Designed miniproteins, single chains, continued (2). Designs and how they scored, part 93

Each design is a single chain, and the fold is of that chain. pLDDT is the mean over its residues in the fold that is shown.

## One batch from the design tools (miniprotein)

Design m7227
Fold by ESMFold2-Fast:
Structure m7227 (fold): chain A 71 residues (1-71)
Amino acid sequence: MEKQKIIDEMVAAALAGQDVPDSIAEKLKELGLGAEEAGQIALEASVRYLSEKLGIPEEEARAIIEAELAA
């Protein structure tokens, strides 16, 4: 719900530009989120961003991100 709105805003910002806005870090701090929770939000936003930007399914975007993180 509230996390979903943050994820949607992150994806929209990333799709609108080439840089991730620093304001997203401030929003995460305002919510009082821990590092793990912030990381989960970033992961989900990255999956959706890649899916939308590359026109691939979320499963493929997730596999790409997981492969990058595992390396």
Scores: mean pLDDT 70

Design m7228
Fold by ESMFold2-Fast:
Structure m7228 (fold): chain A 74 residues (1-74)
Amino acid sequence: SSVQQEAIALAEEVLARARERGAPEELIASIERVLQQIKAGDLSDGVMWGLLIAASGISPELLERALRIVRAAR
């Protein structure tokens, strides 16, 4: 779905920026898990919440994109 494709793209951007900023390994692993769940087609509330938390830790712009994706998934 278009929502899944947008969620994958955002999760990959969040992961890339977290790595570039030297984020803790635990946070990187958490973002990687969310990305893998989305790639598997899991757009559940828990996965979407994980995406929101990850994006909020990186930038306001990524958080806004995550909020739009979550709203579209419901």
Scores: mean pLDDT 86

Design m7229
Fold by ESMFold2-Fast:
Structure m7229 (fold): chain A 99 residues (1-99)
Amino acid sequence: MDVINQLKKIAQQLGDSATAFILDLIQRGYSLDQIKALYKNDPSVTDDDITLRYDIVQKLITAYKNGKISDNDLRAIIRQMLRAPSVQQQKDIVDKFIA
């Protein structure tokens, strides 16, 4: 739980509102299917995009919790994600940094 608070803080500081929001929902106990349900009436957000964002956030949580990435690594990853034009490219960035 402390890990999620630190990730939320860093995401918020860097202006990654999407990552911060998904982290908040996970912290509140929301499942992937429950998160998808929240966006059911938003035609700009696809189920595939939500799945990719959820996978990104879970991978960041796991890597940070296991000490595989530092605060500086996390900040670098989020900055690169924010420059990516699609959620798929954001996932590709995370997969490249976190083995």
Scores: mean pLDDT 85

Design m7230
Fold by ESMFold2-Fast:
Structure m7230 (fold): chain A 81 residues (1-81)
Amino acid sequence: MSKEEELKRLIEAMRAIAADESLSEEQKKALIESLVLLWLKENNVPEAEYEAVRARLEELRASDASVEEVIEAVTEFLRKI
C-alpha cells in the first residue's frame, strides 16, 4: 500500500476517534497519540522523523490543544515526512 493511502487511512481513523461520543477528550487524544506512533513504527519512518513527530505531539498536549487541533497538526506534519 502506498504511503499516501496509509496516511489517508490514519487520518480517517483519527477522525473516527474524534467522532466517537462514548470517549472523553482525554481518551481521544491518548488513542490518537498511540495510533500515530504505531503508524510511524509500522511505516519504518526514520528515527529522527519519529522523534520530531513525538515531540510535536507532546507540545500539542502541553498546549491543551483540542482533539480537532491535534488531528490537523498531525496531518500537516505527517504529510511532510
Scores: mean pLDDT 79

Design m7231
Fold by ESMFold2-Fast:
Structure m7231 (fold): chain A 67 residues (1-67)
Amino acid sequence: MEKKVKAVVEMLKESGRRLLEYAEKYDIPKEFVLKTMIEAARSMARMLGLEDKEEEIIEEVEKFFKE
């Protein structure tokens, strides 16, 4: 995995963990957190010129939330 792609995925997983903790504390649906993280993944991929890796980044985020 390219160094930038790995960094983005790791950053999104960390953010996802924190968002899930807040969602549990404030009774926010997990589906809302997942949708927010997928949109964040798309935005980060585009801003960093990683559009060709967008699907890979989204797949890693979805896998993290499915498990």
Scores: mean pLDDT 79

Design m7232
Fold by ESMFold2-Fast:
Structure m7232 (fold): chain A 109 residues (1-109)
Amino acid sequence: SVEELVERVVETLEKIIEKLKGYDPDFAEEVRAMVEAFKRKLDELIAQGASELDVLEQIKRFLDSLIALFKERAEKSTDPEVQKAYNEAIEELEKLKAEVDARIEKLRS
């Protein structure tokens, strides 16, 4: 369900933030603030009766923004271990985006 996907997205984002605290605590706090704002926006949309498609499109936009931000951060890192951690997080975010894209496609087909 969409609710199960939203829960999995949030749980995955929280795991990424916890891992980042060990490598880049300032960036982890920035991402945490973004995720909290995103959660509030999703709750507001759902409370206002937004469609499943609207919710999925909001998730997709957020994941796109995070992927771009993580790629920029990875490119600026000079530490191979930190860069590896960002690349692993990017892979998890891209996997989530693929699941969201598949659900959007199914709703439009």
Scores: mean pLDDT 86

Design m7233
Fold by ESMFold2-Fast:
Structure m7233 (fold): chain A 64 residues (1-64)
Amino acid sequence: GPLPPVPAEDARAVVERAKQALDEGNKIEATSLAVAAGILASLVPDEKAREEILNEIKEIDKKM
């Protein structure tokens, strides 16, 4: 069957961890977490929440 939907809160939690890693100067960790957050966001069924999370990830990528 299809992959189960991911709650937006789970994807957002990974985004917050990516931001924390970036603030700590750990760009490798931040990059890995941003990739993971992108995968989770792609599985979020709410289009508006998904687009908001993906935009936050793009802003993190710009700072790396």
Scores: mean pLDDT 84

Design m7234
Fold by ESMFold2-Fast:
Structure m7234 (fold): chain A 63 residues (1-63)
Amino acid sequence: VTSSNLLTAEQPIAEGESEEEAAARAEATAKQFGYDLGASSTEVVSVEVRDGRVYVTVRATFA
């Protein structure tokens, strides 16, 4: 049975860093959370920028 969880990582946008660079760091962190939990795959479902921070949510899928 395939199970999934939504995992969100938050990263501040550093001085001189683009939103895309901060989002890439947040995405890497969220995907790593999924793999550390034993996920077989991860997929980005949303990216949100608020108050100088990037929130990336991934769907971690477990086989």
Scores: mean pLDDT 81

Design m7235
Fold by ESMFold2-Fast:
Structure m7235 (fold): chain A 84 residues (1-84)
Amino acid sequence: MVKEIEEELRKFQAELDARAAGLDDSDREGIFELQREGLAKGILAAGRIKGEEKKGEEFAEKLLAAKSKEEAVAILKEASEYFS
């Protein structure tokens, strides 16, 4: 199970990076939505891998509910630091 999630997360991260690279800097909303959708899924997977499923769900929900790019970035940073 854990190795399956890890492999899926790795592939997902690569796909996310490839999609992000295709966006122009002027398409800031597209970048914001890509980060919100993709990284929320990544956070859920990271939480499951680290046995912190509830915390992963909390961060993912907050990220999806973020009203601004700044709020989303703050949540992503906190989640990344927590799961590091």
Scores: mean pLDDT 67

Design m7236
Fold by ESMFold2-Fast:
Structure m7236 (fold): chain A 70 residues (1-70)
Amino acid sequence: TREGRNFLEQLLKEGKLTLTVNGKPAKELKLDNIESAKINGKPVSLPIHNLAQQIKYADVPLTLEVTLKK
């Protein structure tokens, strides 16, 4: 869990990850209250911390789109 979050946070810090939350650009990685997620336009299974284990540096730059519960 923490390892996966740290990996995504590192990609975001290095500018290798484009993050959108509820359709708006975001510079912070918040993994709370996630309803759905997409990576490079493809739907992915939750919880989102499992995505970091599947993401490879060969897949950068990445686009991660997150929809939060409201």
Scores: mean pLDDT 67

Design m7237
Fold by ESMFold2-Fast:
Structure m7237 (fold): chain A 63 residues (1-63)
Amino acid sequence: SEEALREIREAIKALAPDKPLSEVLTPGGVELLREAGIDPSKKPSELTDEEYERLARLILERF
């Protein structure tokens, strides 16, 4: 749902620091970024709304 996707995006923004995602996430988390087409060296603050939505959809689908 759109509400669940929004909640997941806000949780990622709130919990992830302004560090490269590859430094914060487990190897499995980095693999999810690659599946979403996101560069793991990007910081959460550098992600576009489209990248957040794609990542949130993958998280919702997998978990």
Scores: mean pLDDT 70

Design m7238
Fold by ESMFold2-Fast:
Structure m7238 (fold): chain A 64 residues (1-64)
Amino acid sequence: MGNVSDELSDKLVEAAENAKDFEEAKEKAIQIGKQYNAEEFVTEMVEKAKDKEELRALAQTLKV
């Protein structure tokens, strides 16, 4: 995560909030992870989340 942690968190939270459903949120999150060289970490986060709200909460912990 390093230097892009805050930006990654903001993008992942936005993806979870604005996605139509959980499947879209997962797809957007993984694509964001690839762009920020954090694909493996984001994929693990997506696998742990049960819905969009939990994915949003997990993403937000990167910034807190």
Scores: mean pLDDT 77

Design m7239
Fold by ESMFold2-Fast:
Structure m7239 (fold): chain A 64 residues (1-64)
Amino acid sequence: SMQDLARYGAELFLSLPEDELERDAKQSQVSKELLDLRKKLKDKPKQEQIDKLAQFILQAIQQQ
């Protein structure tokens, strides 16, 4: 499902180095918002981080 794909994408995104994501964030508003969300969630349980990032990804896909 699209929800499962968004969740998988969120897990992959959290596995990437923040420094590499900073480079992409300079070129894309969506990438910047996604990285900003990850930073806001850093002190939350991993499951909550995945859920919130997956929700953002799903909403971004549905608006295209």
Scores: mean pLDDT 80

Design m7240
Fold by ESMFold2-Fast:
Structure m7240 (fold): chain A 89 residues (1-89)
Amino acid sequence: MAEELAMEGNMYHLAGAVYKSLGDYELAAKYYGKSSDYFTKAIEIDETPENLSNLSGSYDGLSEAYKKLGDYKKAEEYKKKSEEYRKKA
């Protein structure tokens, strides 16, 4: 169900935020990535403003993590995706 996928997405987003707070940007990117995968699946089933907003947030986390890792190309790509989903929400 979309609600269960969104719940998993939220848990991975929280894990990403924890690793970001610890300065572990490799693990932050990994878990924000898992979060975005789960919210993408949730949106394919039920495209709600909440799911769109949450996917945008996960892409923001990915953008920040890749910027900290020096991968500016991936950071820009994820920032663009974050803004597109933020506008849809």
Scores: mean pLDDT 87

Design m7241
Fold by ESMFold2-Fast:
Structure m7241 (fold): chain A 70 residues (1-70)
Amino acid sequence: HMSLYEEVKEALEKIDHYMETLPKEEALENAKRILQELFDRLVAEGRFTPEEAEQMLKEALEKIKEKLDE
């Protein structure tokens, strides 16, 4: 069993790789997909409520957009 921290870390590492290798628009699209899949799974496992997952997804995407805009 992977900890929540480890699962989020793996997702962020994949996103960082896409941000380094892909154009901004494509990196953001891939990041959104990865995070959506992660949070949907965490909700299905009962580790987050749908509301918590939606909030965390929104916050994570906002930070990724800010990082790409720098």
Scores: mean pLDDT 77

Design m7242
Fold by ESMFold2-Fast:
Structure m7242 (fold): chain A 99 residues (1-99)
Amino acid sequence: MEDTLREVLEEVERLVEEAGGEIVRRGLGTAFDPVSGTLVHWGWVEFRGRLSEEQVEALRRRVEEIARRRGLDSFTGWHVHPDGTVDGVFVAYRREPVP
């Protein structure tokens, strides 16, 4: 799972950079969810740049497709500042049963 998440994050970082954004930080995590009895594996990429709403939406769709092909779920959040700068995060994650 960690290798799959790392590969997805590498692809996401490349797409952000190709669109003219920059990577602020990234990370990987795993935690046990006692309510569902599952391990949750996730990775995230925080980005910033002068990106149009259409560019961010296109990136979100591509990230969703990459995650889906790898058997992962994803979500994206972003904020557009008055100067045209966008701050956002892409997250990819998967739940796994505890053995």
Scores: mean pLDDT 81

Design m7243
Fold by ESMFold2-Fast:
Structure m7243 (fold): chain A 69 residues (1-69)
Amino acid sequence: ADATPVLEFLDPDRSGRLSPAAQEALRRAGITLPDEVAASGLLDETVLQALRDAWERLGDAFVPAVLGA
């Protein structure tokens, strides 16, 4: 539930892939993605773990930080 708006922003087509805009939004929010994710664009467990880590650090600021609101 809590990550749903972020996941909808990152993968609006439900393709299981990060768009270039989504990758840039994560980078802008200070979320570090591995080079393999940048190359593949896959929304895999490594990306999900990075999102969980960012959620834990940012708390209520997580969604605004990623969405730019």
Scores: mean pLDDT 68

Design m7244
Fold by ESMFold2-Fast:
Structure m7244 (fold): chain A 103 residues (1-103)
Amino acid sequence: EEVLRKLVKLNLKWELDMYEGIMRIKKMATDASKIKDAADAAIQRAKIYSNEMLSLSKSWINTRRKKGEPISPFAIQLDILNEIATKELNELAAKLEIESRES
């Protein structure tokens, strides 16, 4: 299942990029504008990866459905995890904005 292997690799890459983005934001705590810019960039990267993951997952599920093959819970789980990660990143950005305004 080549498509499934591609989904796993893409998910790992975006998780690593997200982690590195968060660590970079954490190190830049001295300038609120830089923190916001870094958070916005991380969110945009996450949205690109999330959209690509969702597109691949939906395409794979639809292809299997057309062939009458069973749909793997694994592909569905990757979709759900990607949506959760995107939501958490958006919540982090919102918190940073609030802290910036209160400072």
Scores: mean pLDDT 63

Design m7245
Fold by ESMFold2-Fast:
Structure m7245 (fold): chain A 67 residues (1-67)
Amino acid sequence: SKLEELKKLKEDFLKSVDELIANLQARMAQSKDPAEQARLQAQITRLNEVKKKMLEDFEKEIKELEK
């Protein structure tokens, strides 16, 4: 069903974005360059914003399909 496909897309998206964030966090923790740490932190912040918006969109679509 469309609902099952959408739930799977949400799970796949979450796994991918969480993996990207974790990789950036690991790079930031290993970096000794404050400028690189600042750039990586900015990227993590942007990815968290994208994650939040995408999750809101997925939740709206899932709720509409459950009606």
Scores: mean pLDDT 86

Design m7246
Fold by ESMFold2-Fast:
Structure m7246 (fold): chain A 75 residues (1-75)
Amino acid sequence: EEIITKEIPEEYKASVKELRELAMPYVDEFVKKVDEIEADYKAGKITKAQYNSRLKELLDELFEKVIEDYKKKKE
């Protein structure tokens, strides 16, 4: 049962490449938003807790969008 984890290394590599390419358009927007949040934090406009919370929310959004695009392409 745990042996199954060794059976898909090639498929995993292909999926990682596809996921990376699908993520690229969102990564640019993600980096821009991270820079905005970082600027607010450095300016003292938000707390470290708010900074971490916003980054987590941004990561969750990126992950959901990439997964949805991946599913749409794979059908």
Scores: mean pLDDT 69

Design m7247
Fold by ESMFold2-Fast:
Structure m7247 (fold): chain A 90 residues (1-90)
Amino acid sequence: SLEEERELAARELGLDEEEFERLREADEALENLPESKLPELEELQKELRATYSGPGEARAALFSARLLEEMGLPEVAEKFRAYAERLTAA
């Protein structure tokens, strides 16, 4: 399930319980994102695909980091960027 995937990702990212709760809250907010934001998200994904040549999982983590920054969670976004860097270095 999506929740199980988030729990696994949180463990790999090194999130504590409070950071994990913030991430879960952010995921719920993203599910309720206005349709007017979809073109901006599509452009962001396209830009990352064009500029980032590393693993797809790392690119997805970078996309999530930018969304989390826009949602006011820069600490969690930094964890996602660090995770993407680890995946690229492996």
Scores: mean pLDDT 68

Design m7248
Fold by ESMFold2-Fast:
Structure m7248 (fold): chain A 88 residues (1-88)
Amino acid sequence: MTPEELEEGIKHLKELKKELTSKSSKEEAEAVEKVLNRMIETLEELRRLREEGVPDEELVRLDEERMEEMKKELEEELKKTTEAYKKA
């Protein structure tokens, strides 16, 4: 992962968050914003670690661990959103 790809990813997620939150209900916007904020924070931390001189091999390992955590968080948020939608 290049530094340019990290910057593009962060920028894209910030733009996506703005677009999705403007089109969603309040409850959906909050769920989407939470997931996207987690993704943005993960990429920003990887960028910071790269700037601090952490080797690419270590960054790949950290990215894999963070992706597994984000998958679990996304599944939980989708479950909560589905339950809230069914209650409406």
Scores: mean pLDDT 70

Design m7249
Fold by ESMFold2-Fast:
Order: sequence, then structure tokens, then C-alpha cells
Structure m7249 (fold): chain A 81 residues (1-81)
Amino acid sequence: SEIEKLLEEILELLKKFLSEEEVERVERMARDVKENGYDLEKVEQLLAYVYHLAQEHASEEELKEIEKLLRETSKLVEEYS
């Protein structure tokens, strides 16, 4: 799905500035979201957590790219809710 592709792109960007442990946590959250059929509340919680991690660990350029992907994911989830 398009949401799955966007989450994979987000995860690849996160690998540039997050530890393996932090990446694994995000991957577990993404799996939970997928197993629950991309529930709006769970997706929003995942996106908020990703944004928090990016604010703490990412460069300014990396944060801008994450923000773009988060906006695209949010719009897509809202469209299908």
C-alpha cells in the first residue's frame, strides 16, 4: 500500500541518525499499525513518536525530509478514514 511505502521511506531516513534499538522500536510500532489495519489513532501515535525522535536526533535537512513524509502519510490516512 502507499502508506506502507511511506513508512518504509521514513524508516530508511531514521536509520541515518537513530540507534539500532530506536529503529527496532519504530519497526515494532509500524508492524503493530499494519496488523491493526492502519488504525488512524495508532498511525497518528507512530507519526508523533517519529517526529519527536527526528526533532531530538536529526539534522535540520533530515528533519525537513521527515516532516514532508509525515505530512504525506497523515493526508493519506485521513483520506481513507
Scores: mean pLDDT 83

Design m7250
Fold by ESMFold2-Fast:
Structure m7250 (fold): chain A 70 residues (1-70)
Amino acid sequence: MTISLKDLLNMLKSRGIYLTKEELTEILEISESDLIDEEKFKKLIKELQKLTGLKEDGVLDEETLSWLQS
């Protein structure tokens, strides 16, 4: 799977996760014009899981979603 940063932001927002473009580019170490592949997406989820003290498996599961939703 390969998606744009804009598509990733919209997907996360639809799941109740509100991150800025700047936060995503910082976490993923990419530019705004880069495409997010499956590996980069897993890296993002692992970093978010690390910040919340959850298991760093890179899966956007129910527990991960619950902790990331404000």
Scores: mean pLDDT 75

Design m7251
Fold by ESMFold2-Fast:
Structure m7251 (fold): chain A 72 residues (1-72)
Amino acid sequence: GAEEAAREAAALAVAAGADPEAARRSSLYGKLAGQTNSKEYSRLAGEAARAAGGPGGEAADLGGAMVSTKAA
């Protein structure tokens, strides 16, 4: 479900060194996107994941993509 997808995306971001708080925020928006079928929440989840940062920033980008994919 959306909550599982959001949790998975956040875990991936943190594992690659992203900021845990920003990753958790991305997870929350992803969950809301899945539950409300909102494109706005899906967009916010992706942006929050990108903003999380960390070594290489790859985790933030991947986190956003995973939330978008599974929330749909």
Scores: mean pLDDT 61

Design m7252
Fold by ESMFold2-Fast:
Structure m7252 (fold): chain A 74 residues (1-74)
Amino acid sequence: AAPVYAIEVKATSNPNQPVQVYITPVSSAKASPAELALLQRLAAALAEGKANKLSSQEVADRLQAIIAEYQASL
């Protein structure tokens, strides 16, 4: 099935800034449970990083791990 959301991870030009995640809807189709779970895990990791005052690198590493697990499931 075609993806409903385009997910793009970009580093800022400032080395002290966290990696930014862009989530753009590209289809009106219903998202798969796996895609919805990915979006929820990314949102939770960002929220936990903020709540626990994790470093920018720790948050970036967690986001990359979540994306890698999702890609391995495809």
Scores: mean pLDDT 72

Design m7253
Fold by ESMFold2-Fast:
Structure m7253 (fold): chain A 87 residues (1-87)
Amino acid sequence: DVEEGAKLLVEMAKQNPLRATVARLSRDGEVLEEREVSSVEEIEEVMRQVVEDARAAEEGTLEEATLFSLDEESRKLVEEWLKKQEA
């Protein structure tokens, strides 16, 4: 679930230093913009956009897509966090 994943990632960002690259893609796959994000506020904004893009895709109204890519260190932190949540 994209919405659940977005909420989890924002919660992780509040507790862990995460870095990511965000790319905005057109429907045709053209890269419209690319930037780095690292603050909790930036990650919250990106995750909100990711959730809206997912809903628009389900409705067939998606014009642009957000690609969110964690750096290697941040991806490792996410993997360790998820393993600890297995209980």
Scores: mean pLDDT 77

Design m7254
Fold by ESMFold2-Fast:
Structure m7254 (fold): chain A 89 residues (1-89)
Amino acid sequence: PEFSREEVERLAKGAIEQANYAIKLLKEALEKSTDPEEQAMLKRDIERLNKLIDEVKAALEAGDYQAAYDAAMRLIIESAVTITIIKNK
């Protein structure tokens, strides 16, 4: 894809900020949860989002702007779904 470095870096920053907000909501839900199964699911969701953040950062560091874009888009979608689910509980 024809993305400028500046555009991809801006997208990645926004994706990471949204993901950090989603992780904050997951950590809050985890603190309030008394169900071991729910706690395990919340921990897996936190791990998944952190892995996607790391993938975005690694792609940017490598100068792979296509991989950075793809990872950032996945992170935006996954974090948006997570925020929606938590806010509707």
Scores: mean pLDDT 87

Design m7255
Fold by ESMFold2-Fast:
Structure m7255 (fold): chain A 63 residues (1-63)
Amino acid sequence: DERTKKILELVSELLNVSPVGPDDSFYDLGGNVELRNKFIRKIEKEFNVFIPLRDVFKITTPS
């Protein structure tokens, strides 16, 4: 869906890796805590939402 595509695009852009697929893990692509926090801020800005840290892994590991 459109949200998954945008999330994968943000991951690719943030981690400077390409291609990124829906089965790829944020952490397996070289993500760390600092990059995860940047990713969450990008998601909050793009979707106009506040994301609790406990929910972050649900959006950084698309399946």
Scores: mean pLDDT 64

Design m7256
Fold by ESMFold2-Fast:
Structure m7256 (fold): chain A 109 residues (1-109)
Amino acid sequence: SSAVQQAQQQGDALYAQAEALNAQAEELVRRAKELADKGTEEDKEEARREIERALELVAQATALVNQIIALGDQYPEIKATLYRRAVDAGARAGLVAMGASAVRIGIES
C-alpha cells in the first residue's frame, strides 16, 4: 500500500539521519581521545567540549532510532526491516556513547 511505502521511505530517511549523526559523533570522540592523550589542561577542556557535543548527537540519533521503532510497530509488513535498521543505528550509537565515557574517565584520571 502507499502508506506502507511512505513508512518505508520515512524509516530509511530516519536511518540515514541517525547514521550521519553517529558518524559525526564518532569523529568527535576520536578527536577528543587525541586531545585527552596530549594531557594539557587546554586540550582536556577541548576534549570535554567535544565529548559533550558527541553525546548530544548520540541522544539525537537515539531519538531517531525510537521513531524507526514506532514506525515498525505501526506497519507489521515492514517491522522486521525497520527493527533491523533501528538495532544497527542504535548499537552504533551505544558504542559511540561508551567511547565517549571512556575518554571522559581518562580526562578525570
Scores: mean pLDDT 92

Design m7257
Fold by ESMFold2-Fast:
Structure m7257 (fold): chain A 70 residues (1-70)
Amino acid sequence: SALAAAQAAMRALVEERLPELLALEKQGVDNPEVQAEAKELAIELYRELAARFPELAEQMAKMIELTKKM
């Protein structure tokens, strides 16, 4: 199914960026600069998923909007 394929793609994207995510966690989640970088990574992942699965574009756009509000 498209959802299962999207979940697998998201997992692969997170695994690909795992070293960056772990480095941010080590720098401290209370740091505003770290928080901003983590938000940018999340937005990039949502954009990549939307590009690979156009049927999820609306849902990914909503996730990007919510992430920007954080």
Scores: mean pLDDT 75

Design m7258
Fold by ESMFold2-Fast:
Structure m7258 (fold): chain A 68 residues (1-68)
Amino acid sequence: SKDELVALLTKAGRHLQQGDIEGAIAEIEKALEVAEGEAREYLEKAIEHLRQGDLESAERYLVKAVTL
């Protein structure tokens, strides 16, 4: 559900605030299991940017995933 997606991405955001990139990716990977359509694509892009160290682009894609 969208509420479950938002809860998982809120946890991912907390990990990012703490500098825990691996923890953030783990929560986003859980979000991928409940995400559909464009939300799934945005979450995959967020993970790609996190792996590259681009936290700003990753955050933009996470916001896009929840605002669909």
Scores: mean pLDDT 85

Design m7259
Fold by ESMFold2-Fast:
Structure m7259 (fold): chain A 104 residues (1-104)
Amino acid sequence: MKKVKATITVEKVSDTTVKVTVEFEGMGYIQSLEVAEEIEKALLKLPEVESVKVEVSPDGSTITVTVKFKEPVTEEKMKEIADAVVEAIKKVFPNAEITVTLVE
């Protein structure tokens, strides 16, 4: 039985830049590269996204995403980012236990 836990931190690092950190633990392994690809695809579909940079740690335990927007980031936009990342993880692991924290 594959049980995965993911902790998502969405941090506003500038008026137009958001950093997302996803940390994984649990039974079975997340295909961190597959999750990273789904995150990139989901975030690029959001309106006003200029660029998305995704980095996977060497051990696959952490995905770091940097999202740059064409306009200033609102709290609602940070929630949209969090929701997109949650959906991307659930697409690969439907039963994942996910915790989300927003930092401005």
Scores: mean pLDDT 78

Design m7260
Fold by ESMFold2-Fast:
Structure m7260 (fold): chain A 90 residues (1-90)
Amino acid sequence: MPTISAEEAVEAILILFDTSLSLEERRKKVSEILGEDVTSLSIPEILLLVVERTEDVEKAIKLIAEDPRLSEEEKKVIVTLMKTIQKELA
């Protein structure tokens, strides 16, 4: 199955949590990054798929934790969710 880089995963996650975009716009943009249609999936299902497709999840988590576009509260929530998904997939 196609994998995505840690950097692509970060961009997908930032889009997924961007409240300035409609849910339809977020799904469309993430579909473009993943190279597959996720327009029928819920936001949590898309997040799980992004983590599953990510080549280096630990690098993606570090990039999220250090990304200046996110608030400290957003970083905490996203990092916790990513770590939980990674543990369940292992």
Scores: mean pLDDT 83

Design m7261
Fold by ESMFold2-Fast:
Structure m7261 (fold): chain A 102 residues (1-102)
Amino acid sequence: MSLEEAFREEGEKYIEEAKKEKDPEKRAELLAEAALNYALAGEPEKALEAAREALALSSDPDDPFILLALAMAYEQLGEKEKAREYLQRAMDAIFARSRARR
């Protein structure tokens, strides 16, 4: 089994768990995990769908995991400007949080 296949299967599991979750914040977390796994699996369209739904449900518009999944998906789709924008936002969010919590 390839790593890409393993990531795709994990993404599918997170989507199924998200469908069962009633709490929108927990559902956003599950969808963010699904998006990242789909992006790592080279499934950009599925990653975008999960990431957009996660962002809509999340209380955190700058969730670095969601932003990173969006950046990876847009890069895989050839949308280089959008990929750069989301990657920069993800990096800024990671640096801001890392410094604020130390």
Scores: mean pLDDT 82

